# Designs tried in a protein design run: designed miniproteins, single chains, continued (4). Part 30

Each design is a single chain, and the fold is of that chain. pLDDT is the mean over its residues in the fold that is shown.

## One batch from the design tools (miniprotein)

Design m13076
Fold by ESMFold2-Fast:
Structure m13076 (fold): chain A 77 residues (1-77)
Amino acid sequence: MLEEEVLKIILESKSLKELVEKLSELLGKSKKTVYNAITEVGNELAKKYNIKYKSLEDLLSKVPVRELVEELLRKLL
């Protein structure tokens, strides 16, 4: 299922750059579109769960991964 492929990419990506490149390829969206979606969803989840973070990569390590996948697919599909 598409959700499981996105989850795998999020868990296995070692950098934000790798995450953006792999999601861009999987979903057929531009890297800029994917990066903007990750930033917007990350900020929404940080506010919802009162998460403090130093970088987008730090934020992505702290957010609920399943909800991150669902919100990213909602914005990118």
Scores: mean pLDDT 84

Design m13077
Fold by ESMFold2-Fast:
Structure m13077 (fold): chain A 64 residues (1-64)
Amino acid sequence: MEKLLAVATEDQPGVPGVLLALKKGEKVVIEKVYENGFVLARSLTTGEVGLAGLDGLEIIGKAP
């Protein structure tokens, strides 16, 4: 259980090279958790990787 599956709870604007752009309802894999409330996430819709706020994500289980 090294990676978590989460769903975006609201739309989030992306910042190229920094923040992952997310739409509400998009599923992401949490690759790494940081102590500041951010995660490194990969979108299952686009395959893009970036930082996302943990507060904007609902963990739903284990990543496939």
Scores: mean pLDDT 76

Design m13078
Fold by ESMFold2-Fast:
Structure m13078 (fold): chain A 55 residues (1-55)
Amino acid sequence: KEFEKRIEQAKLTLKSLGVSDEEIEKFVERLKKMYKEKGYITDSELLRLILEALE
Protein backbone atom coordinates (compact mmCIF):
# COMPACT_ATOMS: atom_id res chain seq x y z
CA LYS A 1 0.00 0.00 0.00
CA GLU A 2 2.93 2.40 0.55
CA PHE A 3 3.89 2.12 -3.12
CA GLU A 4 0.27 2.82 -4.12
CA LYS A 5 0.24 5.92 -1.90
CA ARG A 6 3.40 7.17 -3.65
CA ILE A 7 1.68 6.65 -7.00
CA GLU A 8 -1.38 8.61 -5.85
CA GLN A 9 0.79 11.52 -4.68
CA ALA A 10 2.66 11.53 -8.02
CA LYS A 11 -0.68 11.50 -9.90
CA LEU A 12 -1.89 14.53 -7.91
CA THR A 13 1.38 16.36 -8.62
CA LEU A 14 1.18 15.69 -12.37
CA LYS A 15 -2.48 16.74 -12.46
CA SER A 16 -1.59 20.02 -10.70
CA LEU A 17 1.08 20.59 -13.38
CA GLY A 18 -1.55 20.26 -16.14
CA VAL A 19 -0.71 16.76 -17.33
CA SER A 20 -3.65 15.02 -19.03
CA ASP A 21 -5.40 12.01 -17.48
CA GLU A 22 -4.18 9.93 -20.46
CA GLU A 23 -0.52 10.83 -19.81
CA ILE A 24 -1.00 10.22 -16.08
CA GLU A 25 -2.34 6.72 -16.88
CA LYS A 26 0.76 6.03 -19.02
CA PHE A 27 3.00 7.28 -16.19
CA VAL A 28 1.29 5.02 -13.62
CA GLU A 29 1.42 2.02 -15.98
CA ARG A 30 5.17 2.50 -16.57
CA LEU A 31 5.88 2.91 -12.83
CA LYS A 32 3.89 -0.21 -11.90
CA LYS A 33 5.61 -2.23 -14.64
CA MET A 34 9.08 -1.14 -13.51
CA TYR A 35 8.30 -1.87 -9.88
CA LYS A 36 6.88 -5.30 -10.79
CA GLU A 37 9.98 -6.17 -12.84
CA LYS A 38 12.67 -4.88 -10.42
CA GLY A 39 10.91 -4.60 -7.04
CA TYR A 40 11.91 -0.91 -6.84
CA ILE A 41 12.17 2.33 -8.81
CA THR A 42 15.07 4.78 -8.66
CA ASP A 43 14.64 8.54 -8.18
CA SER A 44 16.21 9.14 -11.61
CA GLU A 45 13.75 6.74 -13.28
CA LEU A 46 10.83 8.41 -11.49
CA LEU A 47 12.06 11.85 -12.61
CA ARG A 48 12.49 10.64 -16.21
CA LEU A 49 8.92 9.31 -16.30
CA ILE A 50 7.58 12.58 -14.83
CA LEU A 51 9.45 14.59 -17.48
CA GLU A 52 8.12 12.28 -20.23
CA ALA A 53 4.57 12.81 -18.92
CA LEU A 54 5.11 16.60 -19.05
CA GLU A 55 5.99 16.43 -22.77
Scores: mean pLDDT 77

Design m13079
Fold by ESMFold2-Fast:
Structure m13079 (fold): chain A 77 residues (1-77)
Amino acid sequence: MEEILDEAFEEDPSLATLLVGYKLRIMGHLLEGDEEGAREAIEEAERELRERGASEEVVEAAREELERVLRRAKEAL
């Protein structure tokens, strides 16, 4: 799963920057108590990745990573 993202990021480093930006947005929403906004950020990330030409495998791996960030952040709060 993470290996799929690593390979995609080697081909297009802008995808790595994009994913980091969405991880920060998810954490920001959760710090404000806005879990709905955090979930919307995941959906926006999937859409933007598809628009940038990422494969469905990369989109799925990115979604799983962002959902993991959301889950861990909720556990820490």
Scores: mean pLDDT 79

Design m13080
Fold by ESMFold2-Fast:
Structure m13080 (fold): chain A 58 residues (1-58)
Amino acid sequence: SSMEQQQLEHGIIVSRMALKENNGDVEKARELATRALRALGYSDEIIEEAIEEAIKSA
């Protein structure tokens, strides 16, 4: 897989963990996942897609 695909897959895992740890609080999970993934240097496009996929599959 491309680097972007691997980042998306990892971002989804991080976002799902944020949702679980915050009792399904989408707003808080989005904030925490965004902060964490930005710290890793992920693009805003990948971050947004990862968070949306995590919410959709919750």
Scores: mean pLDDT 86

Design m13081
Fold by ESMFold2-Fast:
Structure m13081 (fold): chain A 65 residues (1-65)
Amino acid sequence: AEEDYRKGVELLAAGDLEGAVEYFQKAIEKDPNNAEAYQLLGLVLELLGRRDEAAEWFTKAEQLR
């Protein structure tokens, strides 16, 4: 679960935004309560210009524990 999150962070640091989206989505599927993965997915989507989707993921992050 956290391995996919870590890979997403590594890809984001490398500038692979599309790869980061893929791994943060995998992290969320394995651990739906990983609020940090939702926040970083939102951030990456905003960097890709997908602002409406980014807003949805930020909102979901706020609803998690």
Scores: mean pLDDT 81

Design m13082
Fold by ESMFold2-Fast:
Structure m13082 (fold): chain A 94 residues (1-94)
Amino acid sequence: SLIDSLSGLEQDILLTLARRGPLTAAELAEILRVSQATVSRNLRRLVEKGLVARRRSGRRTVYSLTPKGREAAKLIEERRREERAEEEAERAAA
């Protein structure tokens, strides 16, 4: 599926943009605690996949989800919620 082609960091970028709205690469790097170079590389891949759009806002470049990116973020959040519920159920059964 689309989300199975995404790295963990690419998924984290999509979820962060879904929750916080349009952000710069510097803001994403600070939130995710990774280098700006790493974020910029992953943002390029996400733009190429049509999941993220870049736009100029004054002197800044901001990144936001496309409609396809919003759908991907929703599916990622649902999958992570299911994975957490399964892990908690397994721990409760032990």
Scores: mean pLDDT 84

Design m13083
Fold by ESMFold2-Fast:
Structure m13083 (fold): chain A 75 residues (1-75)
Amino acid sequence: DEEKIKKILELGKKYGIPEIERYVEAGWSPSEIGKAFLDSLLFRGAPEEEIKEVIEELIKEGVLSEEEVEEVLAE
């Protein structure tokens, strides 16, 4: 979905995750990119408030479901 990709790119710029642009160029699905985005924030030790904001935005835009977020957080 083009709107989901646009939102992911905006979030990637806002939170300084430049690799998101590479995933979009590689043709990854919105859910794949969203999971990679969340993984990158967790790996970099982003503040809990930022992680929460990103999760809420990804769910709101339909990029990730609550279940998909839980899967990423579990591993």
Scores: mean pLDDT 77

Design m13084
Fold by ESMFold2-Fast:
Structure m13084 (fold): chain A 62 residues (1-62)
Amino acid sequence: SLDELIEEARRKGRPLFLEGLEALRAGDFETAQRLFTQAVLRGEISPEEAARAGALMRELGA
C-alpha cells in the first residue's frame, strides 16, 4: 500500500508528498511529518490525505 501511494504521488506530480512517503518508507518519521505538513501548506494534498498518512506513520511505529 505504501509503494502504491508513492507511485500515485509520482504520477500526480506531488513532490513534497512523494518525498514524505519515501522518508516514511525509510523510517525517518521526523522528515516525513515535516514534508506532509509542507505538502498541505503548498496545496499538494488535503488535510484528510495528510491525516491518512499520519495514521500510516502510527501503524509503522511513529
Scores: mean pLDDT 82

Design m13085
Fold by ESMFold2-Fast:
Structure m13085 (fold): chain A 88 residues (1-88)
Amino acid sequence: MYEKSELIKVKPGKATLDEIVKETNKRLSDSPLYRYVLRPRGGSVTAEVEGDGIKITAVGEFEHDVNLALEEGIKIAKQVVKDLGGEA
């Protein structure tokens, strides 16, 4: 199995880091790339609070899938931060 993670340092706006993480995980679960490509192949991507930021962790059986999952997670997390009035 492959595992990769990235820490996104967040300047929170009106939302807490916990709220940003919950929305990020919700959007990840709803992502077509995750649901229809990565998840059926045993891939996963999750967000969690770490320090002053959000850690995105991607796990899977194929390195290419893990790279795609990590990129999707980072993209969604940054969009959530922006949508909730923060900066990442």
Scores: mean pLDDT 83

Design m13086
Fold by ESMFold2-Fast:
Structure m13086 (fold): chain A 68 residues (1-68)
Amino acid sequence: MDKEGEEALKEVLRKANEELEKLDLSDPLAASAAASQAALDWLRKQGKRIRSVTDEEANTTSYSVLPA
Protein backbone atom coordinates (compact mmCIF):
# COMPACT_ATOMS: atom_id res chain seq x y z
CA MET A 1 0.00 0.00 0.00
CA ASP A 2 1.38 3.40 -1.00
CA LYS A 3 1.22 6.60 1.09
CA GLU A 4 -2.00 7.67 -0.66
CA GLY A 5 -3.76 4.41 0.18
CA GLU A 6 -2.47 4.49 3.75
CA GLU A 7 -3.74 8.06 4.29
CA ALA A 8 -7.13 7.16 2.79
CA LEU A 9 -7.41 4.13 5.08
CA LYS A 10 -6.56 6.28 8.13
CA GLU A 11 -9.28 8.74 7.12
CA VAL A 12 -11.85 5.92 6.79
CA LEU A 13 -10.91 4.68 10.28
CA ARG A 14 -11.23 8.22 11.66
CA LYS A 15 -14.71 8.54 10.12
CA ALA A 16 -15.72 5.14 11.52
CA ASN A 17 -14.69 6.30 15.01
CA GLU A 18 -16.65 9.56 14.60
CA GLU A 19 -19.77 7.62 13.54
CA LEU A 20 -19.34 5.22 16.48
CA GLU A 21 -19.51 8.18 18.89
CA LYS A 22 -22.87 9.22 17.36
CA LEU A 23 -24.47 5.77 17.68
CA ASP A 24 -26.30 4.07 20.53
CA LEU A 25 -23.69 1.79 22.10
CA SER A 26 -26.26 -0.45 23.82
CA ASP A 27 -25.37 -3.05 21.14
CA PRO A 28 -21.64 -2.57 20.44
CA LEU A 29 -21.56 -5.16 17.62
CA ALA A 30 -24.46 -3.49 15.77
CA ALA A 31 -22.96 -0.03 16.45
CA SER A 32 -19.56 -1.14 15.07
CA ALA A 33 -21.19 -2.56 11.92
CA ALA A 34 -23.24 0.63 11.36
CA ALA A 35 -20.19 2.88 11.89
CA SER A 36 -18.12 0.80 9.44
CA GLN A 37 -20.90 1.02 6.84
CA ALA A 38 -21.17 4.81 7.31
CA ALA A 39 -17.39 5.18 6.86
CA LEU A 40 -17.51 3.07 3.67
CA ASP A 41 -20.41 5.18 2.35
CA TRP A 42 -18.36 8.32 3.08
CA LEU A 43 -15.38 6.86 1.19
CA ARG A 44 -17.65 5.98 -1.76
CA LYS A 45 -18.81 9.63 -1.91
CA GLN A 46 -15.11 10.55 -2.38
CA GLY A 47 -15.00 8.29 -5.46
CA LYS A 48 -13.03 5.58 -3.65
CA ARG A 49 -13.64 2.11 -2.27
CA ILE A 50 -11.90 -0.47 -0.11
CA ARG A 51 -11.09 -3.94 -1.39
CA SER A 52 -10.43 -6.65 1.17
CA VAL A 53 -8.73 -9.98 0.48
CA THR A 54 -8.89 -12.66 3.15
CA ASP A 55 -6.47 -15.57 3.37
CA GLU A 56 -8.50 -18.14 5.30
CA GLU A 57 -5.52 -20.42 6.05
CA ALA A 58 -3.31 -17.60 7.40
CA ASN A 59 -6.37 -15.91 8.98
CA THR A 60 -5.19 -12.54 7.66
CA THR A 61 -7.00 -9.80 5.75
CA SER A 62 -5.29 -7.23 3.51
CA TYR A 63 -6.92 -3.95 2.51
CA SER A 64 -6.37 -1.64 -0.45
CA VAL A 65 -8.04 1.63 -1.47
CA LEU A 66 -9.18 1.72 -5.10
CA PRO A 67 -11.05 4.18 -7.34
CA ALA A 68 -14.77 3.43 -7.33
Scores: mean pLDDT 66

Design m13087
Fold by ESMFold2-Fast:
Structure m13087 (fold): chain A 75 residues (1-75)
Amino acid sequence: MEKGEEAYRKGLEALKNGDYEKAIQYFEEAVEAFKDDPEKRAEAYRMLGEAYKKLGDTEKAQEYFRKAVEAREAL
């Protein structure tokens, strides 16, 4: 659905603007919207990892990077 793509795009915009908490919210919405699209879901997980990395939460960043790889392997 366009809803997931819109959430993902807004997440990228928030990430570029340094609004990492807002970016996390949008990317979480994108993950849920892309439940039936493993490749797009993997990209949303990767972006969650990047946002958490920017916040200095390296543990959550690594967790989401792993989830992105796992979602891709489901392709």
Scores: mean pLDDT 83

Design m13088
Fold by ESMFold2-Fast:
Structure m13088 (fold): chain A 81 residues (1-81)
Amino acid sequence: SMAEDQALIAKLQAQVDATIAEARRLAAQGKRDEAILLLEITLGMLRIWLAVMKLMGNEEAAAALQELIDRVEAEIERLKA
């Protein structure tokens, strides 16, 4: 349902924000590899949800998930540089 999809996207947005904050905290402590692993686990989860939303034909949810994926990928690349 639209309400369930909106609630899921909001929850995943909050989870991505929290995970990026935690990854930055870990990197600041010299735990860069742990920070990258945390972000890669989150990326895997988001890719599964993206595949589900594409199969369901929910283009709006798929677009929102792709934006979250792009944010996590950018943070991983930033930490690898």
Scores: mean pLDDT 90

Design m13089
Fold by ESMFold2-Fast:
Structure m13089 (fold): chain A 79 residues (1-79)
Amino acid sequence: SMTEEMRENLKRAEELAKEAEKLGNKEAADYARQAARHYQEAIELIERGAPIEEVMRAAKEGDEYFKKAEELIKEAKEK
């Protein structure tokens, strides 16, 4: 279900934030936390029966922040 997908995305974003903090990369940690916030917003929208378009916007914003965090963490690991 979309709810299970968003919960998994939220969990991955929270784990990514912890990894970024361990690497001392504050910017990556901040992006990962923003991703987590948007995924949590998507879950809350689903639970409230909001239009699918609003859920998809929140999910997409989460994905964009998640990607930014992943790219910064990848760069940090390669240095």
Scores: mean pLDDT 88

Design m13090
Fold by ESMFold2-Fast:
Structure m13090 (fold): chain A 66 residues (1-66)
Amino acid sequence: MEEVKQLVVKAANRVIDALSAGNDEEAEKILEEAKRQIESLTDDPEVVEGAKRALEEVYRQAKEDA
């Protein structure tokens, strides 16, 4: 679980950086890669769904701010 949280935080920071640079395509690729990594790190459906939703929330908020 902690590794999943750390991955989400790192991916979130990279998504924010990409969107701040005006690079929506890069941010989307980072988001997609992070979702795949989450699925590889844990088989717990609740953890997978929670982590994916956290990343999607960060993406939406950062995109609205950019």
Scores: mean pLDDT 79

Design m13091
Fold by ESMFold2-Fast:
Structure m13091 (fold): chain A 56 residues (1-56)
Amino acid sequence: SRAEKAFKKFDLDGDGTISSDEELAKLQELLGMDLSREQLEALAKQIEDEYKASLA
């Protein structure tokens, strides 16, 4: 699914979590906007939840 591809693209170290500074920086770069840390973490959580839902 698209969610799985997106998740793997942002999960740079393959640990199954989008939480590292490098992963969040990559997400911000792809969005092309200056988001707060909290906004980036919230968006990363949404991507994780969508990916996990795609497995169910």
Scores: mean pLDDT 65

Design m13092
Fold by ESMFold2-Fast:
Structure m13092 (fold): chain A 119 residues (1-119)
Amino acid sequence: MSLEELLEKVKEAEELAKSPDPEKRLEAAETLEELAKSDNPEVQKAVVPVLEKLMKDPDPEVRLAAARALERLAKSDNKEVLEAVVPVLEKLLKDPDPEVRELARDALIIAYGKLAGLE
């Protein structure tokens, strides 16, 4: 997909993330997880603020899906992406769901390792 098409999908996910339906918000998180697989740092950076909103979701399944997307971004070779992802993951360490906390911890280990390599 082109950068324009990928950024349009981010906007579509942002609108779904605002839905009162938890199934639609979960769909948004899953879409963002797929978009987080992109090697394009502009796409990776665009996904972060939408995931930051979803990590505050009342549904633990939505927060877990958002955490999985953040874990994918933690593997980025882009310093700006990692610097944006780290503070979001640090907030998830305090999540009431133990599975969300475990994913956040594992993702932070990856992100810190990547940042140490990038200087």
Scores: mean pLDDT 85

Design m13093
Fold by ESMFold2-Fast:
Formats: sequence, C-alpha cells, structure tokens
Structure m13093 (fold): chain A 69 residues (1-69)
Amino acid sequence: MSREEFAERFAEELKRRFGIEPSEETIELLKQGKIEEAKELLKKQGVSDEEFDEVLERVQREGVREVLA
C-alpha cells in the first residue's frame, strides 16, 4: 500500500467507525508517514489514542509492507 492510499484508507475508516473526518493537514501528515504528528492533530479533533490505534491497526493489516527508508 502506498502512503497516499494509506492516508485515504485511514480517513475512510476513521469516518466509518467514529464519524470523525480528519483535517487536510492530518491527511498530509499521514501521507508523509508522520504518524505521531497526525495522532496529535487528531486528538485536537476529539480522537482518542485508542481510537487512533484501532484505525491504524486495521489499515496496516490491509497493506502490511516493510519499507526501509
């Protein structure tokens, strides 16, 4: 899965499960692989650590890939 596809899948899953639409800034951070920064922004939108981790785990299962930078 590409980082762009990951960000789109994450946004879709978050919206489906919790009714929360991530900001464009959060989506951009996810596309860049800045997971920690994206998590912090989502907390400002009312997403808990547990909700974030659930969505992250589900999306990662859809595209498990080892990428070395």
Scores: mean pLDDT 75

Design m13094
Fold by ESMFold2-Fast:
Structure m13094 (fold): chain A 62 residues (1-62)
Amino acid sequence: MEDIEKAKKLFSEAYRALLAGDVERARELIENLRKMIKEGKLTPGMQQGLDRLEKLLAEREA
């Protein structure tokens, strides 16, 4: 499923951006993932992954 493959790539890139301290890029990637979840294109397990990424982003922004 193309959406799942795209989401996996976005998750990987967002995590890498957070580790590199590129908070702005991570935010953009997380917003793209959030939009895909709102559109019902991803699994419930991916919502949990997004919640974890959002928590990491918030920790970097604090």
Scores: mean pLDDT 78

Design m13095
Fold by ESMFold2-Fast:
Structure m13095 (fold): chain A 61 residues (1-61)
Amino acid sequence: SSMVDEVSEATGVSKEAAELAIRMVLAGKSKEEIVEELVEKFGISKKKAEETYEKAVELLS
């Protein structure tokens, strides 16, 4: 989706990481769960995972 591209471009994470963040926000997962999952699955920093979460929430608000 275009939102995946926007999250990926804004944060520098892969499209796969952006897609997971968007899906988890839509599923009602907490910030903590989303950040932990992104760090575990994609090996990105906690800071980068938090930025990815924040951008996904912004676009879905």
Scores: mean pLDDT 88

Design m13096
Fold by ESMFold2-Fast:
Structure m13096 (fold): chain A 63 residues (1-63)
Amino acid sequence: KQAVIDVRGGTLEEIEAIAAEFGGKVEKLSDDEYRVIVPIDKGLEAVRRLKAAGFEVVGVSGL
């Protein structure tokens, strides 16, 4: 099962780099909103990492 984390802000390059740290992928939802999909066991750590990088976490599912 996967964790799905919707975030706002930052750059595509930065979010792709962060998602890769967790073996995840990124989907662009709008000009400044992205969906990060990671293994469920990495979900909480990915949320903390994204917040630390300055992204606004607007939604989380699968956790």
Scores: mean pLDDT 81

Design m13097
Fold by ESMFold2-Fast:
Structure m13097 (fold): chain A 66 residues (1-66)
Amino acid sequence: LHGVNEVVAKLKPGDKVELLISETASEAQRQGLRTLIESKGATIVKERLVPPEEVPGGLLTVKIVE
């Protein structure tokens, strides 16, 4: 989850985030990421379930949106 960790580390209060979630990711993994993002004060504005091949990290990716 290197790419996810880098994006999460850059999150600040008021940031807006789109989640790209692999269909193979567990609900626990999805909830853990949502909780982590919200703990940084960021808002999840969109979530997408995508095939694993569309997720660079294989499970989860996070995209900061303006």
Scores: mean pLDDT 70

Design m13098
Fold by ESMFold2-Fast:
Structure m13098 (fold): chain A 68 residues (1-68)
Amino acid sequence: MEEILEELVELLKKAGLSEEEARELAERMIEYAKQGNSAAASQLMVDAGLSDEQLAKASKLLREVSLK
């Protein structure tokens, strides 16, 4: 869990977010993924300004969370 959170934080930081903003957003995305609310998680990623490549990586990480 923490490993996926840190990977997601690094991805969001590369998209231009601060560490604090990235961590808060990553935690919210993981929470929505655990709830099966993929639409809410996707909206957070779009609002963060992620590229198509970053969106694909984030989606893969969140999918791994929902399988646990």
Scores: mean pLDDT 77

Design m13099
Fold by ESMFold2-Fast:
Structure m13099 (fold): chain A 79 residues (1-79)
Amino acid sequence: SPEKREEFLKEVQRIYRKFLDELDKAKTIEEMEQIKRDFLAELERVLEKYGVPEEKRRDILAQAERFLDHLIEEKKKKM
């Protein structure tokens, strides 16, 4: 339903904003990698909660990880 889609998007936006805030405060590579793992775990939970099919979940998580890796690399260049 449109209502469930809006709720899903709000949950994804919330966990992404949390990721960005935590990444901005991170001082070590180990902290950044933990923040990435925490985000991916929360994203997987949200995708499962909203009934996203397994094949699509794997694709989304793989794309998300590559995007987060890019953000971490950009942060490392500014350290």
Scores: mean pLDDT 88

Design m13100
Fold by ESMFold2-Fast:
Formats: C-alpha cells, sequence, structure tokens
Structure m13100 (fold): chain A 71 residues (1-71)
C-alpha cells in the first residue's frame, strides 16, 4: 500500500510544504487558497502522527489555529 512507499518523515515534509504554501497565500490575501493548503497540511501532519512521528502534533495544532483564524 502507499504507506509502505511513504514514511512518516515524508508526510511531515509534504505537510510543511503545504503549510508554507498556505502562509504565502495568506500573506497575499488569498484566503481560499490558504485554507485549502492549510487543510491539506493538516491531513498530512495527521498521517505523520499516525505513523509514529508525534513531533508533528505541534505543527498540527499550529495549522488548526491558522485555519480557525481565517474562518
Amino acid sequence: PSEEEIDAETYLALGLIYYYLGKQAEKRGDVESALKDYEKALELFEKAIDLGYTEAEQYREEVKKDIEKLK
């Protein structure tokens, strides 16, 4: 399955990329793109946590706060 090809570190890295893209969209006032990128980052951080990378919990909470600020 795809989890055998994608480890927890890769999910964390992808989550950080989407989180960064969301921050860039937010800086430009593109709330819709920021929300989509933040929600994708949240999903990826949750997958990293599920695979044992509990350090991603801090990033998950930050993304969740950023999503709530834009709603």
Scores: mean pLDDT 81

Design m13101
Fold by ESMFold2-Fast:
Structure m13101 (fold): chain A 55 residues (1-55)
Amino acid sequence: SREALIAELEAARAALEAEIAEMPESDDYIQQVSLDLLRVAADVTAALIEKLRAE
């Protein structure tokens, strides 16, 4: 169902936000890129949740 999908996406977003919060500051380029990718994934997941709720 749509509600089940929204719940799964909310759980995924929470997991992504937790991962971002646990990531330390780093001068490592690969770690910086990984953090940026996690942020993009969280933003896209949030946008999908809002779209599903609106439809």
Scores: mean pLDDT 81

Design m13102
Fold by ESMFold2-Fast:
Structure m13102 (fold): chain A 84 residues (1-84)
Amino acid sequence: MAEEKRKLGEEAEKQGEEFLKKKDYKTAGQKYYGAGQHYEEAGDYEKAIKAYEKAKEAFEKAGDKESAKKAQENLEKAKEKLAK
C-alpha cells in the first residue's frame, strides 16, 4: 500500500511539472497538492513537504489564495510529522 501511494505521488508530481511548463499554474498546484497527499499516506513526509511547497508556489502564481493557504497548512502539518 505505501509503495502504491508513493508511486501515485511521483506520477502526480510529474503531471504538476508538465502543467507548470504550460503555465497552467492552477492545475499544476492541484497536481502537486495531490502528490503531497499521496506522499503523506505513504509516510514519506520529506517528499510531502516538497510537494506542498511546489503546490503553494503554483497556487500563488495562479492567484488562488485559498488553495495556497491549504497547501501551507498541510506543509506545516507534514513538517510536524517529520520533527522528532
Scores: mean pLDDT 86

Design m13103
Fold by ESMFold2-Fast:
Structure m13103 (fold): chain A 111 residues (1-111)
Amino acid sequence: MVRTASGEGAPETGEEDKKVVSTVHLPLAAAAEDTTVTGTLEAELEGSKKVTATLFVSGSPPVSKTEVVENKKAKLTVTVTGVAAGARSALALTAEGKTTIKSLKGTLTLR
């Protein structure tokens, strides 16, 4: 059975030489049957040409994916396998340089 949670990250603005990070907090913990966590981020942003999505799962190394921003939008999917029961997850979008993250939506799927 698939479990899903969705949330929004805060709008953020970064300076020219700094990283901008917006995080989606999702109140969904892994159950004993969940072995995989998949995070999807959808963002609207200006300035940066590329963004990195990072999936943090407690007890697992962080997994990251970088994508090019197309028409001021980016969509990234990241997966962690071998997830322990009770593991907590967070999704972060990182951009470098002078960047405004106007909106960030995250979805977490446990399987």
Scores: mean pLDDT 72

Design m13104
Fold by ESMFold2-Fast:
Structure m13104 (fold): chain A 60 residues (1-60)
Amino acid sequence: AMDALYEALKRSHLATLELVGAPEEEIQRELDYLEKNKEENAARIQAMRDGGLAGARALA
């Protein structure tokens, strides 16, 4: 499902922020940004699914 892919993306992003030692304030801002753009991110993932590999590469 789209929600599962979005949650995986969010989890990966959090892991990256933790790895680079980002402050909690920055982590919270990134989470807020992801939530705010959830529909836009879902649309991108859907476009990748509909466009296949070519669509995914165009959005990368």
Scores: mean pLDDT 67

Design m13105
Fold by ESMFold2-Fast:
Structure m13105 (fold): chain A 95 residues (1-95)
Amino acid sequence: SAVEEAILEYGRKRSEELREKLLALGVPEELAEEISKVPLEAAKIALEKGPEAAEEYVREKAKEVLERTGSEDLAELVYREGMEVVKFVKELLAK
């Protein structure tokens, strides 16, 4: 499906952009790789279970980042980038 491909491509792009932002902020490579998966995983969850399930996933991952790093800025960045994917899916499904 062209819609599914667009959603997965947008998730991949946001994950790549998040990875670069995390590395620029001095986050270790292994942690940046793990955290940066959130936008793409949100895209996959939105396709399988719907955008509401993807939103819950993003909220839980942002909370885990806060608990693991103590950084509100990193948690907010993960939340923002993941929610942009959820918003994109909602906009495409409304068409």
Scores: mean pLDDT 88

Design m13106
Fold by ESMFold2-Fast:
Structure m13106 (fold): chain A 70 residues (1-70)
Amino acid sequence: AEELVKEGERAYKEGKYDKAIEHYKKALELDPDNIRALLNLSRAYEKQGKLEEAQEYTQKAADLILRKAA
């Protein structure tokens, strides 16, 4: 999962948001609780102007953080 997140971050830095989203989604298939992948996926959707999708993934990350803090 960590390698896929790093590949997604590389694609994001290159402005390849579609490719970044693909890598982050694959990371989440391997580890659905990967908060880093959820937050990075949200940021990539924001860059594409897909604010509804961005908000959904931010909320999923926040819910996981809250559950782990309890």
Scores: mean pLDDT 81

Design m13107
Fold by ESMFold2-Fast:
Structure m13107 (fold): chain A 58 residues (1-58)
Amino acid sequence: MSAEELFEKAREAVEAGDIETAYELAEEGVQRAVAEGKDFVAALERAAEIYREAKEKE
């Protein structure tokens, strides 16, 4: 999966209330983005938004 696909799945997991999976997918998304040569800061910002949304659902 691409970093984009992992972040999309993480957001879907947040919406489904699967917070643990959302955290795992967001972390994988950051690692994949770095491996793909994408902007690390932008990847972290995306993961941070997902973490914030997941935390609100806890």
Scores: mean pLDDT 79

Design m13108
Fold by ESMFold2-Fast:
Structure m13108 (fold): chain A 98 residues (1-98)
Amino acid sequence: SLEDKIKEIIKIANELIDTVQELLERGLTPEQLLAEVQAKLDSIAEKYPELKPYLDRVRAALQAALDAGLTPEQIADLLISEIYRETSEVIQKLVEEG
C-alpha cells in the first residue's frame, strides 16, 4: 500500500501541474489563474483531507505571487516548483511512516 500511496501522490501532483500548464496556455489573467488553481486545490483537499497542509502551502505561494504582481508565466513557474517541493515532503513523510 505504501507504493500505491506514493503512485497516487505522484499522479495528483502531475494532474495539478498539467492543470497549471493548461490554464497558462489558455492565456488567463493572474486573477483567473488564482481562482481556477484555488478551485482545483479545494477539490483535491475535499477528496484527500490529509493533503490539506501541503495544499495550503501551495495556495499561500500562489497568493504571495499574485500579491507580488508576478505575470501568469512567473506564477505558473513558481507554482510548479512549489508543487514539486510539497510532493517531495509528502513522499518523505509516507516513507518515514511506512
Scores: mean pLDDT 87

Design m13109
Fold by ESMFold2-Fast:
Structure m13109 (fold): chain A 60 residues (1-60)
Amino acid sequence: EPLSDIEKMLLVKFAKEKGLSYEEIAEILRQAGVDMTPEEVKELYENIEKAKKKREELLK
């Protein structure tokens, strides 16, 4: 069964924290039944980081 959007986000964040490349993360996702390109993985991670920054500024 394919991963949920939340599971995809958590996997990308966790793998990036471990120092994995976007290409390695895309390969792991593919093995889990999720077809994402390394570029799509990068965009997802950048969106997570942008959302985090926005939240931190709003909580000041």
Scores: mean pLDDT 77

Design m13110
Fold by ESMFold2-Fast:
Structure m13110 (fold): chain A 57 residues (1-57)
Amino acid sequence: MTLESEVVAPEERADEAEARLLAELQRVFPGARVTAVEREPLPGGLVRVRLTLEVPP
């Protein structure tokens, strides 16, 4: 099953936000692995981080 999730964070905190989101998703869906990471710059020094994960059956 493919799962997409996103978070908005300041650019300086983007790596921390990504790691936190990934940890939470892997806690809820054991064995989930990242297949794609997208970062979209937003106004005001923010970034949207989108993770695509595969959840095993």
Scores: mean pLDDT 83

Design m13111
Fold by ESMFold2-Fast:
Structure m13111 (fold): chain A 70 residues (1-70)
Amino acid sequence: SLEGAIKLTVLALEVAGLEFELKYRPDLPAEQRAAILAGVRASLEEVRKLDPNHPIAKRAEERLAAMEAA
């Protein structure tokens, strides 16, 4: 669906942008870091409602989990 395609594209861009941000700004305030991670997690959950087995969704989950564990 068009909605699904848009959500997948947005999720992929959010995850890539967040990885870049966290790599080069490790000194982000903890509250701000947590809020950004939570926002991307919410985007992932919306995509999972449409297709939890999509490769982009699976990759986003792996990448987001790694960032949350750091």
Scores: mean pLDDT 80

Design m13112
Fold by ESMFold2-Fast:
Structure m13112 (fold): chain A 61 residues (1-61)
Amino acid sequence: SLDDRVAELLQRAERELSPEMLEKFRIAAEAFVNDPQLSDEEKLARLEETLEAFIAEERRR
C-alpha cells in the first residue's frame, strides 16, 4: 500500500539523514502525500527522488 511504502521511505530517511535533513524530508513527504493532484504512483516517485537527492546532499556535507 502507499502508506506502507511511505513508512519504508521514512525509515530509510531516519537511518540516512541528519535530524535537520530528516525534518526537511518529513515536510516534503507530507506535502506530496496530501497533494490531491498526484496519483499514488506520482507521490511515491517524487518521494523516492526527493529522498535520493537529500541523501546525496547529506553525503556531500
Scores: mean pLDDT 83

Design m13113
Fold by ESMFold2-Fast:
Structure m13113 (fold): chain A 88 residues (1-88)
Amino acid sequence: PSEEEFEADVLSALAEIYLAIAKLDLQRGDTQGAIDAVNKAVELADKLVELGFKEEAARIYSDAADIYEQAGNTELAEELRKKAEELA
């Protein structure tokens, strides 16, 4: 694999870990921890878009949107769903 493919694999794995942390934080009632973790996942998805891995980024944006919605950030959830649709 290329350097870009390896970097994309690492970014995707890290984003999935942050999404898992965010879901766990929501289950524990730590809304701020969930927001902090999902923000990290979105930053990683933005890097995946820069590298051309649009499908991977779209999945992360969709999952992040669900977390923002559960955290009460409906406007940000809608923004990320639109980003995911644009990459489809």
Scores: mean pLDDT 87

